# Ledger of designs, part 39: designed miniproteins, single chains

Each design is a single chain, and the fold is of that chain. pLDDT is the mean over its residues in the fold that is shown.

## One batch from the design tools (miniprotein)

Design m1339
Fold by ESMFold2-Fast:
Structure m1339 (fold): chain A 94 residues (1-94)
Amino acid sequence: SSEETLLLAILSELRHIGETLVKDPEKARELLEELEKLFKTQDLSEEARKIVEETLKRVRELIENAKNLSKEELRKRFEEILREAMDKAREYLA
């Protein structure tokens, strides 16, 4: 479905943001802001929207705290956020 395609595209872009975050937190912030702008124009169900909004919020909070974390801790925390988002998306799409 178009919604499944959109969710997968968002998760793919989030993975790219996570890779960028370890190298350049400011660039990761810019990429997240662009993803947030694109997301707000999408017609998603309330449940899919909640999954995306919660995930984007958690990623933003991680970016804001990036200066206080090692690169290894940033990677670990981002991977946990992405894993939980993927689990929720999988359950929603089942």
Scores: mean pLDDT 84

Design m1340
Fold by ESMFold2-Fast:
Structure m1340 (fold): chain A 65 residues (1-65)
Amino acid sequence: KDEIKQEGIKLANAIQNGDKEEAFKLADKFEEKAPEEVKKLKEAIEKGDVVGALQHLARLIGELL
């Protein structure tokens, strides 16, 4: 669970910094466990919707904890 929190923090930082490449790489690590939520997260990242991406990330981490 602590690893999930650490990966979530790194992903949140990548999203906030506008680093789409890093954000997609980090999001891929959650794909196996939560494919639908990762899909929504990636769509928000691609659109540059930082607030939406962070909301999807919060839901994703909540599901995995």
Scores: mean pLDDT 81

Design m1341
Fold by ESMFold2-Fast:
Structure m1341 (fold): chain A 92 residues (1-92)
Amino acid sequence: MSDEELIELLAEKVEEGLAQLEGHKEKVKQISKDKKLTEEFVEEIDKAKESLKKLKEAVQKGDWEEAKKELERLLEHVGKADALEAEIAAQA
């Protein structure tokens, strides 16, 4: 698989995961005992959305170096949001 094909495939899968996390916001707010963790969870989702937007723009321009950097940032922020959701659920 080429690096370009891999970036596009991973972007599609991460976009699906990010949409699921976005859908969890209201439930997370309802179960959370820690406002700071809830705020950090929402912040990481917002950062992931910004990275996804920049990734799509880079792919459209054929800037694969920038696309790779934004994919790495997207994966980092989605991973942090997943970890925060798990921590909030453990405290609930």
Scores: mean pLDDT 84

Design m1342
Fold by ESMFold2-Fast:
Structure m1342 (fold): chain A 73 residues (1-73)
Amino acid sequence: MAEEVAREMEAKTEEALRALERGREDPSIRGEAIRYAAQVAADAYEKSMEYPEIREEAEKRAQELGRAARALA
């Protein structure tokens, strides 16, 4: 259901942001953290197509992940 999908998306977004923060301190995992953030953002977009009610939130989360990843790159 859309509520469950939204909760999963939020949890994965937080996880990806934490991975990016770890990548800031540890260059050896930076590339992996950036790729993980991209994967989470892609998954959010795919789910937003199935559940239009979360589309706006998913887009904002994906943009936040992209900004954090770009700052790390």
Scores: mean pLDDT 79

Design m1343
Fold by ESMFold2-Fast:
Structure m1343 (fold): chain A 97 residues (1-97)
Amino acid sequence: SVERGKELHLKHHAAMMGEDLNGEGTVAPPGLALLRLGDLSVYPGYEGVTFDDPLEATIYVLRNGIPGTTLPAGLTSSLSEEEIRDLAEWVLSRPIY
């Protein structure tokens, strides 16, 4: 659920990604809001990686991280598949700007 995803973000991720997931202070394109487009090719190391489903793109990033940003691989290693999905649904509920 979106509400559960918000709780998980605040508990585990807000200190690294910022509360609004806008990528403040990162060296990559800003935030996880771009995942709503399903196109990961904007990120270094993910050239040519696109998803028709933005939810799958968001889950992929949450599991694997984004090179050159404050979102490292393994950040969600303690989360269940359902918790990662809830977090991804919350991310996609955020405004793009």
Scores: mean pLDDT 59

Design m1344
Fold by ESMFold2-Fast:
Structure m1344 (fold): chain A 66 residues (1-66)
Amino acid sequence: MTIEDIATEVTDMILAGRGPGTVSRFLSRHAGLSRRQSIELMNQASAAPSYEEMKEIVKKGLLEHQ
C-alpha cells in the first residue's frame, strides 16, 4: 500500500468510529508504526474538523515515521 492509500483507509476508519485497537493494528501491520506511534497519530488526526484535514494530518504523521 502507498502512503496515500494508508492515509485514506485510516481516515475512513476514524470517521467510521473504529476503535484505537483496530486502527493501531492496521497502522502497525501496513505502515510499520509501533502501537504507541499509531495511537499518537490517531489522537492528532481525531482533532481535525474535516475529512481533508484529518487525511492530511495522517499523511504527514506517516511521512514523519517513515
Scores: mean pLDDT 81

Design m1345
Fold by ESMFold2-Fast:
Structure m1345 (fold): chain A 62 residues (1-62)
Amino acid sequence: GYSERVKELQERLVEWGFRPSAFGLEEVDGIYDEGARKAILAFQRLAGLEEDGVADDELLAA
């Protein structure tokens, strides 16, 4: 379902120079689906965080 944390993370990724297509999405939608999980995992890998696919405060602080 829709998640404001996922949407915020997706928006930050786009602001940081990532395009939605770079992490498997057509657009920022805030939905925690397979595409959003892939985006979170990609961000965690790039930020050097644990790749657990969870949009927690740790991700938003990175």
Scores: mean pLDDT 64

Design m1346
Fold by ESMFold2-Fast:
Structure m1346 (fold): chain A 85 residues (1-85)
Amino acid sequence: SKIDELIKKMKEQVERYKDLLSKLYPDLADKLNKLIDEYEKKAIELVKKNDIDGLKKLGDEAYNLGGITRPIGNIIQTVADELEE
């Protein structure tokens, strides 16, 4: 389904970013991965609910939290836009 494809794509993009962060910040990898996993889990639940407004809000929260979570915010926002189509 469209939802399953969006979730798969999001998980692949998030995993790529986690791999990058683990290389750049090995001493912080566990803390950063936990934070990113929490955003991914919330985003997956919102995608399953077809909650576009919730996804946009979550993406904005991640983007504004800081430079490290900004790419996660962008990924979530893109998923919201694709779900709206």
Scores: mean pLDDT 87

Design m1347
Fold by ESMFold2-Fast:
Structure m1347 (fold): chain A 85 residues (1-85)
Amino acid sequence: SAEVEKIIKELEELRKKVEEGMSIEETIEKLKQLAEKAKELGLYETADALNALADTLELNKEGASREAVIEGLENLIKEIKKKYS
């Protein structure tokens, strides 16, 4: 759906911003905002996955590497694409 494609595009842009130096704290905030948007669109499983990644990053924010954050985002994008392909 167009809504899922928009979420994927936002996640791809977020991954690019993390590669460019976006903080883990701002990444968590963006993921939570995107999860709320997904929930409002009725994409509950996608919202749960977005919140799960945000919570994982929040628990590890003092020691998470940029590479680990990028891997988390790439895995989430792959999961969403697989579900809606």
Scores: mean pLDDT 84

Design m1348
Fold by ESMFold2-Fast:
Structure m1348 (fold): chain A 72 residues (1-72)
Amino acid sequence: MRTETRVFNSMEEAIAAIKEAFADPRLVSVTITTSSGEQRTATSLDEAWAILVEALQRGERPPFTLTFTYAG
């Protein structure tokens, strides 16, 4: 397994990165860490989107830290 961690200061940047990552067939999961330190793991684009929307609705603010896990 290989991991890549990136920090995003906007929802739009985070979503664009998630869409790009899920285009790679080696992607296994994305772990989303909020500014409060809460972590949730998504295995699909729709799941990742739902996690980010729910975090914003709860009053979480950027930055969002995303950890991408790839098979290999």
Scores: mean pLDDT 82

Design m1349
Fold by ESMFold2-Fast:
Structure m1349 (fold): chain A 66 residues (1-66)
Amino acid sequence: MSLGPGDVLRRTDALGVTVELEVLSETRVRLRLFDADGRELFSAEVSDAASGEAALAEIDAILAAL
């Protein structure tokens, strides 16, 4: 159960918010967040710890505002 390049994972919660994770490489992923209407709330590419921490902080802020 390792994620490989080109794999796309989607999860939709009880509020209809969808999180999409696309594996771009072994060290790089694209995160996207959509509301219940399919509107994109957030998109970021994570390639290191700093970009990962920044993306998680933004996602947490968006989810707290919903």
Scores: mean pLDDT 74

Design m1350
Fold by ESMFold2-Fast:
Parts: sequence; C-alpha cells; structure tokens
Structure m1350 (fold): chain A 76 residues (1-76)
Amino acid sequence: MFKEKEERARELIREAKEAAEKEKDKEKKQKAVNLIVAAEILLVAGRIHYEQGKEEEALEELERAIELAEEAIKAA
C-alpha cells in the first residue's frame, strides 16, 4: 500500500506541475505552486516516517500529499 500511494502521489505532483506551467493566471498559478510544494514536503516526510517504521503516519502524509496535488490540479 505505501509504495502504491507514493507512486500515485508522485504522478499527481507531476500532473499538477504540468497544469501549473500551462496556467496563465498569476494567482491561480501561485496557488497551484504553493499546493505542489506542500505536497512534495509531505511526500518526503512520508518516506522518512515509513523508513522509521511509522507506517500509519507515513500513509497519512501520503494521503494528504495526494489531496494537495489533486487540489493543485483543480486550482490551475
């Protein structure tokens, strides 16, 4: 489950970055970029917690990263 969620989060972050790059509205682009940065931080935190054996915390962080990446795509 962790690996599948991590791969999904990475894929959504990539899609969000592409959407943000194509966005011409400065405010929408900035909102998308802020959400992408937050998602990337949670992706890194999730990996660290998983490696420390904190699987439930890691999964929660990945789920939050997925939510933020999806919100970034919608914001762009």
Scores: mean pLDDT 86

Design m1351
Fold by ESMFold2-Fast:
Structure m1351 (fold): chain A 108 residues (1-108)
Amino acid sequence: MELPPEVRRLMTEEGLSLEDAFARAVARAMGLRGSLEAARAVLEGMLTGDTEAFLRALRLLAAEGHDESVALVAQSAVAMGADPERLRAALEELGARAGVAAVEAMLA
């Protein structure tokens, strides 16, 4: 497998695993802020379409205070086929208004 230069750089310079390097590179390309743990959950959701992976990412990003990243991940989750009602309910419980609005806009 030929790795993108940024992924190779993250592995060699920052000592990240292949999976963590891909997660960090994808998060940076999407303009996401937040922890490596949140980036890993986003990557898992993007690869699998799994609603639970996206919910984990949204909870982490909301807890970290990255409201813009929450909205971006919510939009990506709906686009990847995650359950929009489960996403909306979780975002409402988190008080993530921008995320709720993003899910509703994708469904309109």
Scores: mean pLDDT 79

Design m1352
Fold by ESMFold2-Fast:
Structure m1352 (fold): chain A 83 residues (1-83)
Amino acid sequence: SKEEVKERIDLAIQYLKEHLPDYPEEKKFEIVKKIVDELITLAGDDKELRNEALDRIESIVKQLDLTPEQKEELLNYLEEKKK
């Protein structure tokens, strides 16, 4: 259901904000990409739902415990996935 997918997006965002700082620096970017890829898979063929997930992650990128370079790379990755 779309509601279930949206709930999973909310949980993923909360997880990244709360738990990303607990990971080693070299693992943080990999963890974020893994979660993004999982949300894309969960949205499946629903392009609107996929783009909603990507837009919501994009809105919080500045709040994530990542380097400026990793934040820029993540923003580029998210934009590419919207195509």
Scores: mean pLDDT 82

Design m1353
Fold by ESMFold2-Fast:
Structure m1353 (fold): chain A 96 residues (1-96)
Amino acid sequence: SALEEQLLAEIAAQYGEEAVQVAKEVIDFFKSLGYSLEKLLKQAEALAKSEPRPLTPLDLLRYMLQSLKLIESDEEILEKIDEFLVKISLAELTRK
């Protein structure tokens, strides 16, 4: 999708290759659960309404994962979300 291409391009510009790989894995995870990035973006923007700074592309993925924690009840899915949240935090350390 255009949104996927934009997010990956922005992450590649601002962060290292490890961050791009994490972003791809997170997006593939969303697709595996049947979610659209466009729907998750809308949910992420709602959660981020009180954020005082501009959102980074990794912030958007983090809020997308956090929005899933509000609607998912499967323990294995919730555990995977927590694993990806850790990976995103580590990927932020690769910022150029």
Scores: mean pLDDT 85

Design m1354
Fold by ESMFold2-Fast:
Structure m1354 (fold): chain A 103 residues (1-103)
Amino acid sequence: SMAEEILKKIGAKIKEGVSFADALREVLEELGLMERTGAEARREVEELILRILREADPEAARKLEELRRAARETLETGEDVDEERLRELVKELEELLIKHAEK
């Protein structure tokens, strides 16, 4: 499926040492799904990637949702970023996505 192909490309970039955020950006740019646009386009891209993850890797989708929730809570409270928790969630997400490149 297209969702599996996208996750395989993201996982391959992560395996090469690219961060999840950079790998996601590069793959979406290659597919023409990401432009230099406002908050509305960013929300559409976020919804699209969550839909892709829920279809091809529900566990990775849950990790991304947890990461987004943790980041939002930090922004809303104005408190110090729990960097260790955010790094752990990113690492778990990256490990799940790398498996798609190894299939």
Scores: mean pLDDT 73

Design m1355
Fold by ESMFold2-Fast:
Structure m1355 (fold): chain A 90 residues (1-90)
Amino acid sequence: EEELRRKLEQVRKELDEAGSRFADLVLKWAIKENKNIYDLVRELLDVLRNGTPEEIEALRKKYPEVVEAAQRYLDLENEHRRLESELKAL
């Protein structure tokens, strides 16, 4: 359906923007901690996807802006995946 395709396109654009914001914030954190950016991105996303509530809260307390950006990215990624599944089922 045209409506579903348009919604998918909008979420894709929001994902690109959220991903860019997350990457920018992690870059600043990586420079501060003298760590590899890609490793930090992977670790952050892994904790948010698979970590315990305690681990997530500890990370949020330490880096609230980075966690907020990462969470928005993950929420949009989940929405995009849901919309793709709906479109495929048509």
Scores: mean pLDDT 78

Design m1356
Fold by ESMFold2-Fast:
Structure m1356 (fold): chain A 86 residues (1-86)
Amino acid sequence: GLVEEAERLLEEGIRALEAGDWETAYRQAVEIYRLLLSVTDDRKVILEAIGLLLRFMGALLDKDVEAAKESMRELYELLKEVVEKN
């Protein structure tokens, strides 16, 4: 399902971050964000997701692997919460 797809993207993104493949990690984070937008019209949730994606991009710019992993995990958890409520 959607959660399993997002989990795969998260795992691929984390591996990319550990390998220093910032472009692949960015693409995986954006895909998780797009999946989230496909399941919610809640402005509060969307703004939270935007904030997490911006935090992730900032971490990539700083080459902060741990901060990037944390923001990507939080984006995945937000998607999981939205899907589990519906």
Scores: mean pLDDT 88

Design m1357
Fold by ESMFold2-Fast:
Structure m1357 (fold): chain A 80 residues (1-80)
Amino acid sequence: SKVEEYLKKIEEALKEEDPVQLTLKLTRIMHEALDNLSDEEVEELIKRLRELADQTSDPAKRAAIRAVIEQLEYELEVRK
């Protein structure tokens, strides 16, 4: 599904070691997801990202995933 595609893009972006490039990649992916996914699919992506954060042992990567979740939740709230 489209949700799995964006989840994989986020997982790939999380391999980026440069914090600036990581932020730019994640921001681009989030904007694409918000443009291409329905609100229901964005909610599903948030649930999948929460699972990914729980499975992520690296604290910096976990924090990055949490930042993405917070941004997606914010955008859903104000999108309407």
Scores: mean pLDDT 83

Design m1358
Fold by ESMFold2-Fast:
Structure m1358 (fold): chain A 65 residues (1-65)
Amino acid sequence: SSARARLVEEMRAAVEAMREKEKAGDEAGKTAEAQRVIDLGEEMQRLTGWSSREVAQIIAALLAA
């Protein structure tokens, strides 16, 4: 769905923002973006009905890329 695609793109943007904050030495900003990834994962779980484990696998794949 478009809503699911939006959440995946927002998660990807948050992961990219985490990397940019890390490069800048902004540990507080990196932590804030990590929390955003978690919050988006919870929204994905609510939207899709997928288990927390299934959503965690998507997040793990984004972090590993």
Scores: mean pLDDT 84

Design m1359
Fold by ESMFold2-Fast:
Structure m1359 (fold): chain A 66 residues (1-66)
Amino acid sequence: SELEREIEQAMELMRLSVARLAIERYWDRDPERAREIAREVGLDPSGKTKDELLAELDARAAEVGA
């Protein structure tokens, strides 16, 4: 149903928002933890900068909210 879709979208947006905040905060202090968080939300952090990972996360959030 439309309501179920809205709830699923809201939950995924929250999940991505939490991951984004964690990646930003861990990147300089624990970059491997930041990369693990990226993998947990389905991103490949291999060879990517912080800005590239955050951009991919923002793109995923935009797709979920569409």
Scores: mean pLDDT 83

Design m1360
Fold by ESMFold2-Fast:
Structure m1360 (fold): chain A 115 residues (1-115)
Amino acid sequence: MVELTEEEEKALINYFLYEYSKEEGLPVTREVTDEEFELIRKGAEILARLSLLPPEAVAFVYERVKPKIDELRAAGVYLGLTPEQEAKLNAFRDELLRERARESGADLVLASWEK
């Protein structure tokens, strides 16, 4: 039902690796690159969009990426963010949540801007 590009799958895999590494409290041995950070950010955006789909479609996407995530974790691949990068990601996620909350009022905001 949901087809992901290779780029979108890579973004989701990087995002979930970061979240799992954070949950396990693993020490950050290397800062992610700007490119890796952008993949994590894109993964968060894709996940937010997927949350608008039926639960079955979301589960299907998780089932597709989970084996690769498990493989990479077993190989010792862990992604950590610096406090600065984590703050930027949190700010981005907060912005996405605010955008979703304002969806019902988007037309009103747009009409106010065109005055």
Scores: mean pLDDT 69

Design m1361
Fold by ESMFold2-Fast:
Structure m1361 (fold): chain A 91 residues (1-91)
Amino acid sequence: MSVRELVKESAKKFIEGVNLYLETGDKKAAYALMEPAAARIHLATLMNPDDEKLQAVYKEVEKVIDAIINNKSNEEIKEKVKQLQKTVEEL
């Protein structure tokens, strides 16, 4: 599997976790999906420090996590997910 395929699949799992949070409000269940996916994306950026597109994907992942931690509205979280999806599509 290529690094880009791994990051795309990990981003799908991360977004699945975010959607679970938006539907249920259950941060614990959501984080069980989000944390492993975010960790895989982060590792990909650490292994490929000069890949600007991978760095951009992880920055959008961090923005979504920050919005959830800071109890931002579902609308604001959804907007950040849309930006993440656009950035992932550029891979």
Scores: mean pLDDT 86

Design m1362
Fold by ESMFold2-Fast:
Structure m1362 (fold): chain A 61 residues (1-61)
Amino acid sequence: VKSVTVLDAWGPEEEVPGAVRQAELMAKVIAEENKRFGQNKGIGALVIPSRNVRAVAEAEV
């Protein structure tokens, strides 16, 4: 099972709750996608750098 990591989700205090939620949602989506297609398809770690959040489907890559 791949690890899902949320990084740099924290911005300004106003963005803290919203940014974290968005990053968690994106991380879950990435993990689901990777799991659905399986590692055999070659769908590796997905990193979505966004303005306020960043989600990684695998541990630090």
Scores: mean pLDDT 47

Design m1363
Fold by ESMFold2-Fast:
Structure m1363 (fold): chain A 74 residues (1-74)
Amino acid sequence: SAEEEIKKLEGEIRKEVKELYEKFSDNPKLDSILKELDARYQQAGEIEDPEERARALRELLEQIRKKIEELKKE
């Protein structure tokens, strides 16, 4: 169900955000990246339809993973 997907996505997002904090704490770009990601997470939480919320969270997770890969290349 969409509700089960949301729970899984929220867990994966938490793990990816933890990786950002643990690996890039000294990176001066981290604060701006985290603010952007937090704003997107808040927006996803405002979506009433579970299927649309799951879609927004999937997109957010992909964006977080992309940011991690970009930071690893620096």
Scores: mean pLDDT 84

Design m1364
Fold by ESMFold2-Fast:
Structure m1364 (fold): chain A 118 residues (1-118)
Amino acid sequence: MKKVLVAADDPELAERIAEALRKAGYEVFVATSGEEALKLIDEADVLIVDADLPGMTGEEVIRAAREKGVPVVALADSPEAAQRMLDAGADYVIPRPASDEDLIEAVDAALEGRKPAG
């Protein structure tokens, strides 16, 4: 079973994302801080990260994931946040709020190593 790490400071957002992915057949770990995400990243096949993580920035979590070879899907609520995530090394950026379908498609694309059409 493929493992997804969800890093988001909003517990309601993190749990909604986790529920959508679990229904799609993924095993999901939730981290509510950048520091917690760094502890769990070695267990993950893919990372979903919110740009607005407290403490350590989402950019730092993305760099750590990329250094470990873990593909990254970032959530961004603005074009500026999206560009910052891409510059940090995110493989995919999807809008926040994201639909369950958008989340599943981005995770599938990340695991397949393909870029979304854009």
Scores: mean pLDDT 79

Design m1365
Fold by ESMFold2-Fast:
Structure m1365 (fold): chain A 94 residues (1-94)
Amino acid sequence: GSSISPELEKVATKLLLYAHVEGLLDELVRIQVRIAKLYPDLSLAEQLLVTAYALYLKTGDPRFKEFADKIAELAGFSPERVERLKKIAEEVLK
């Protein structure tokens, strides 16, 4: 089963809260719906990274890049996997 660690759940909660206070909650939900439709096989950790990075690309806010970087670290993603997920983030914004 695809489960995320308590540390990764904490980062996900902080990402959601930050998006809410920045007025981006609807944008976050739209991104996650797009991920579910176009990339249904992504793990929860991959979905979180794509969501955070897509918000970074949309807003230019470095805090979202920091969330994506922390998710990659906690999930143990390779640099090659992170680059693939960043390209997916670009696609879900189209």
Scores: mean pLDDT 88

Design m1366
Fold by ESMFold2-Fast:
Structure m1366 (fold): chain A 70 residues (1-70)
Amino acid sequence: APLPVAPETAFLPADADIRAGNSPQAPRVPVAELRVGDGVFPLWDGHYLPAVVEEVSEEGVRVRFVPPAP
């Protein structure tokens, strides 16, 4: 199946499904516990994609998706 098309950055709501650390199989992390620079796997279009937290707010979190190696 083709990889989902993800933007370079996306804002995710506070209730978004985000997995911590090095694996999409890791436990879901509350947005309130995320910090700028954290490596995470947010759920995007049915897939957990690698990303880095850029911004955290009461409304949610902005992440920058890490592209797969060329």
Scores: mean pLDDT 72

Design m1367
Fold by ESMFold2-Fast:
Structure m1367 (fold): chain A 93 residues (1-93)
Amino acid sequence: VEHLERAISLLEKAIDAIKQGNYEEAKKLLVEAIKHLNRAGETATPEAQDLLIKAQFLLLTALVSLDMGEKDDAINAAEGALELARQALEVQR
């Protein structure tokens, strides 16, 4: 739960950084969020693990979009990952 809650906090900060055009900070926050999602997956239920895997793939998409300067695509991917991470937290409770 702690790693998942940390990932959610990092994702919220990353989305704000993207919206501000601070892509280097956003990339650092997204990479850190991926690490915490991966750690959360180690102890997750199968249902939560599937959601966390999908969230991680969306974050990889967000990183690629940031490298291409595609701000709206990066926001959409990161917000999708945040929603999946929040759903994973609910099914863990």
Scores: mean pLDDT 86

Design m1368
Fold by ESMFold2-Fast:
Structure m1368 (fold): chain A 89 residues (1-89)
Amino acid sequence: SEYEKYLTPEELEEAEFLRKVLNDEEYYESLPVSEQIAAELLYIGYKLEAEIAEKQGNIEEAVRYYALLVLIEPDNEEFRKKYEELKKK
């Protein structure tokens, strides 16, 4: 995937974990409550980091975080559109 080239191995593992959390209800319900909360906070944190990077004009970091968000939610057109728009800058 073209999105993976922007990310560290740790970020790729986190993206796969969050993708499963958000798209697999059975998997989410199998997790301890502490891990469910941690996953929700991690996802919110990545969304916030993407927005901060974009607002600060840090295009490289914004592209990186939106690439990660696309891997977490591949059906989220807003994240894909942001990635494509920022990548052209």
Scores: mean pLDDT 84

Design m1369
Fold by ESMFold2-Fast:
Structure m1369 (fold): chain A 68 residues (1-68)
Amino acid sequence: MSTRERVRKAAEAAAEALKAGASEQEVIDKAASVPGVGPLEARIIVRAVKESGGDAEKAAERALEELE
């Protein structure tokens, strides 16, 4: 998968976990479960999801800017 698609999938996983009321660690673990997403990238993605109000698409764009 492309880096952008991978980050989007991680953002979607994090957004769903947050909606389900998961703990912060569980949200990070869900993002990190996407192949090629490490714990550092997962934390950046989770922060972007929170800042985007749970919008996975906007969060993925923000996370990609920070990872570059």
Scores: mean pLDDT 79

Design m1370
Fold by ESMFold2-Fast:
Structure m1370 (fold): chain A 91 residues (1-91)
Amino acid sequence: SEELLEEARKYLEQAEKALKEKDYDSALEYAARAAVLAKELASQGNLEAAAEVLRRVIELLKKLYEATGLEGVEDALKAVEEELKKVEKEL
């Protein structure tokens, strides 16, 4: 739904702000919340919106990994990349 997409975009904006402020824990949490909403969008058949959100989460997680080097961020990145592959197969 448009409402889920708007909510996901708000979490992405919060994640970008947290990353800029070097609040890496909040950045990861907001990115994870956006990814959950992307899965919900995909479950509703809104595959294009789900792919948009997942691609932005991947970009955020890549920047977060460059800043932190944390294995947990790398694991999250791999999980989101696999989710995007599933969505792209149905596009």
Scores: mean pLDDT 89

Design m1371
Fold by ESMFold2-Fast:
Structure m1371 (fold): chain A 82 residues (1-82)
Amino acid sequence: SMAARIEEAVELLGQALQAVLDGRLEEALELVRELRERFPEFAAGLAEIERLIRAASRPPTDEELLAIAQAVLALVQALEAA
């Protein structure tokens, strides 16, 4: 069902955000790529999250972490509202 797909996508997005906050950017990118392959219906939001993670410094700045977190949370909110 769509509800089950949304729940799974939200769980993986939460894991990707936690990886970013922990400084595990390559793991976060792998999770976002998996999300893009499994949930092509969310491609635009996932592509923006991937773009932000790829553009981030190593280690990320607080401003970059906030931007990535905001993009992830915005997609989660959009999915939960659908």
Scores: mean pLDDT 85

Design m1372
Fold by ESMFold2-Fast:
Structure m1372 (fold): chain A 67 residues (1-67)
Amino acid sequence: SEIEEELAALRAAKDQAEMLTHAGRLVRLGAPLEEILRLLRETGASEALIAFVEEQHRLVAEGRTRL
């Protein structure tokens, strides 16, 4: 599935920009926030990036998006 492909890509991300790209796609695809945040922490995402992804998830859940 697209979600499985993007989760694998997030796990393989080498920098903050790649992490943001794949996390943003996962948020848009409706992947569970807890799984996205777990992988971001495992891959070394900054606290700022984690906070940004949490906000994007909230916006998508409300039918709004910036990604």
Scores: mean pLDDT 82

Design m1373
Fold by ESMFold2-Fast:
Structure m1373 (fold): chain A 72 residues (1-72)
Amino acid sequence: SEAAELARARIVARYALRDLGLPESILVDVTRAADGTLVVRVNAPLPEEHARAIAEFLAAVFGRPARVETVA
């Protein structure tokens, strides 16, 4: 189900943040866009390298595109 996938995606996103030495608390949510892209929402701006690493890691785990968005 979508809910189960998004729950797993939140766990995977927290793991990716921790692996990069970033606080897990910046993770707001993980959603799915209309085209199936996983959207990782964070409350602090990330260097492009870190955002890309998180997106590539989720894309590899879930077999679909992923991106990181900074929210206010």
Scores: mean pLDDT 87

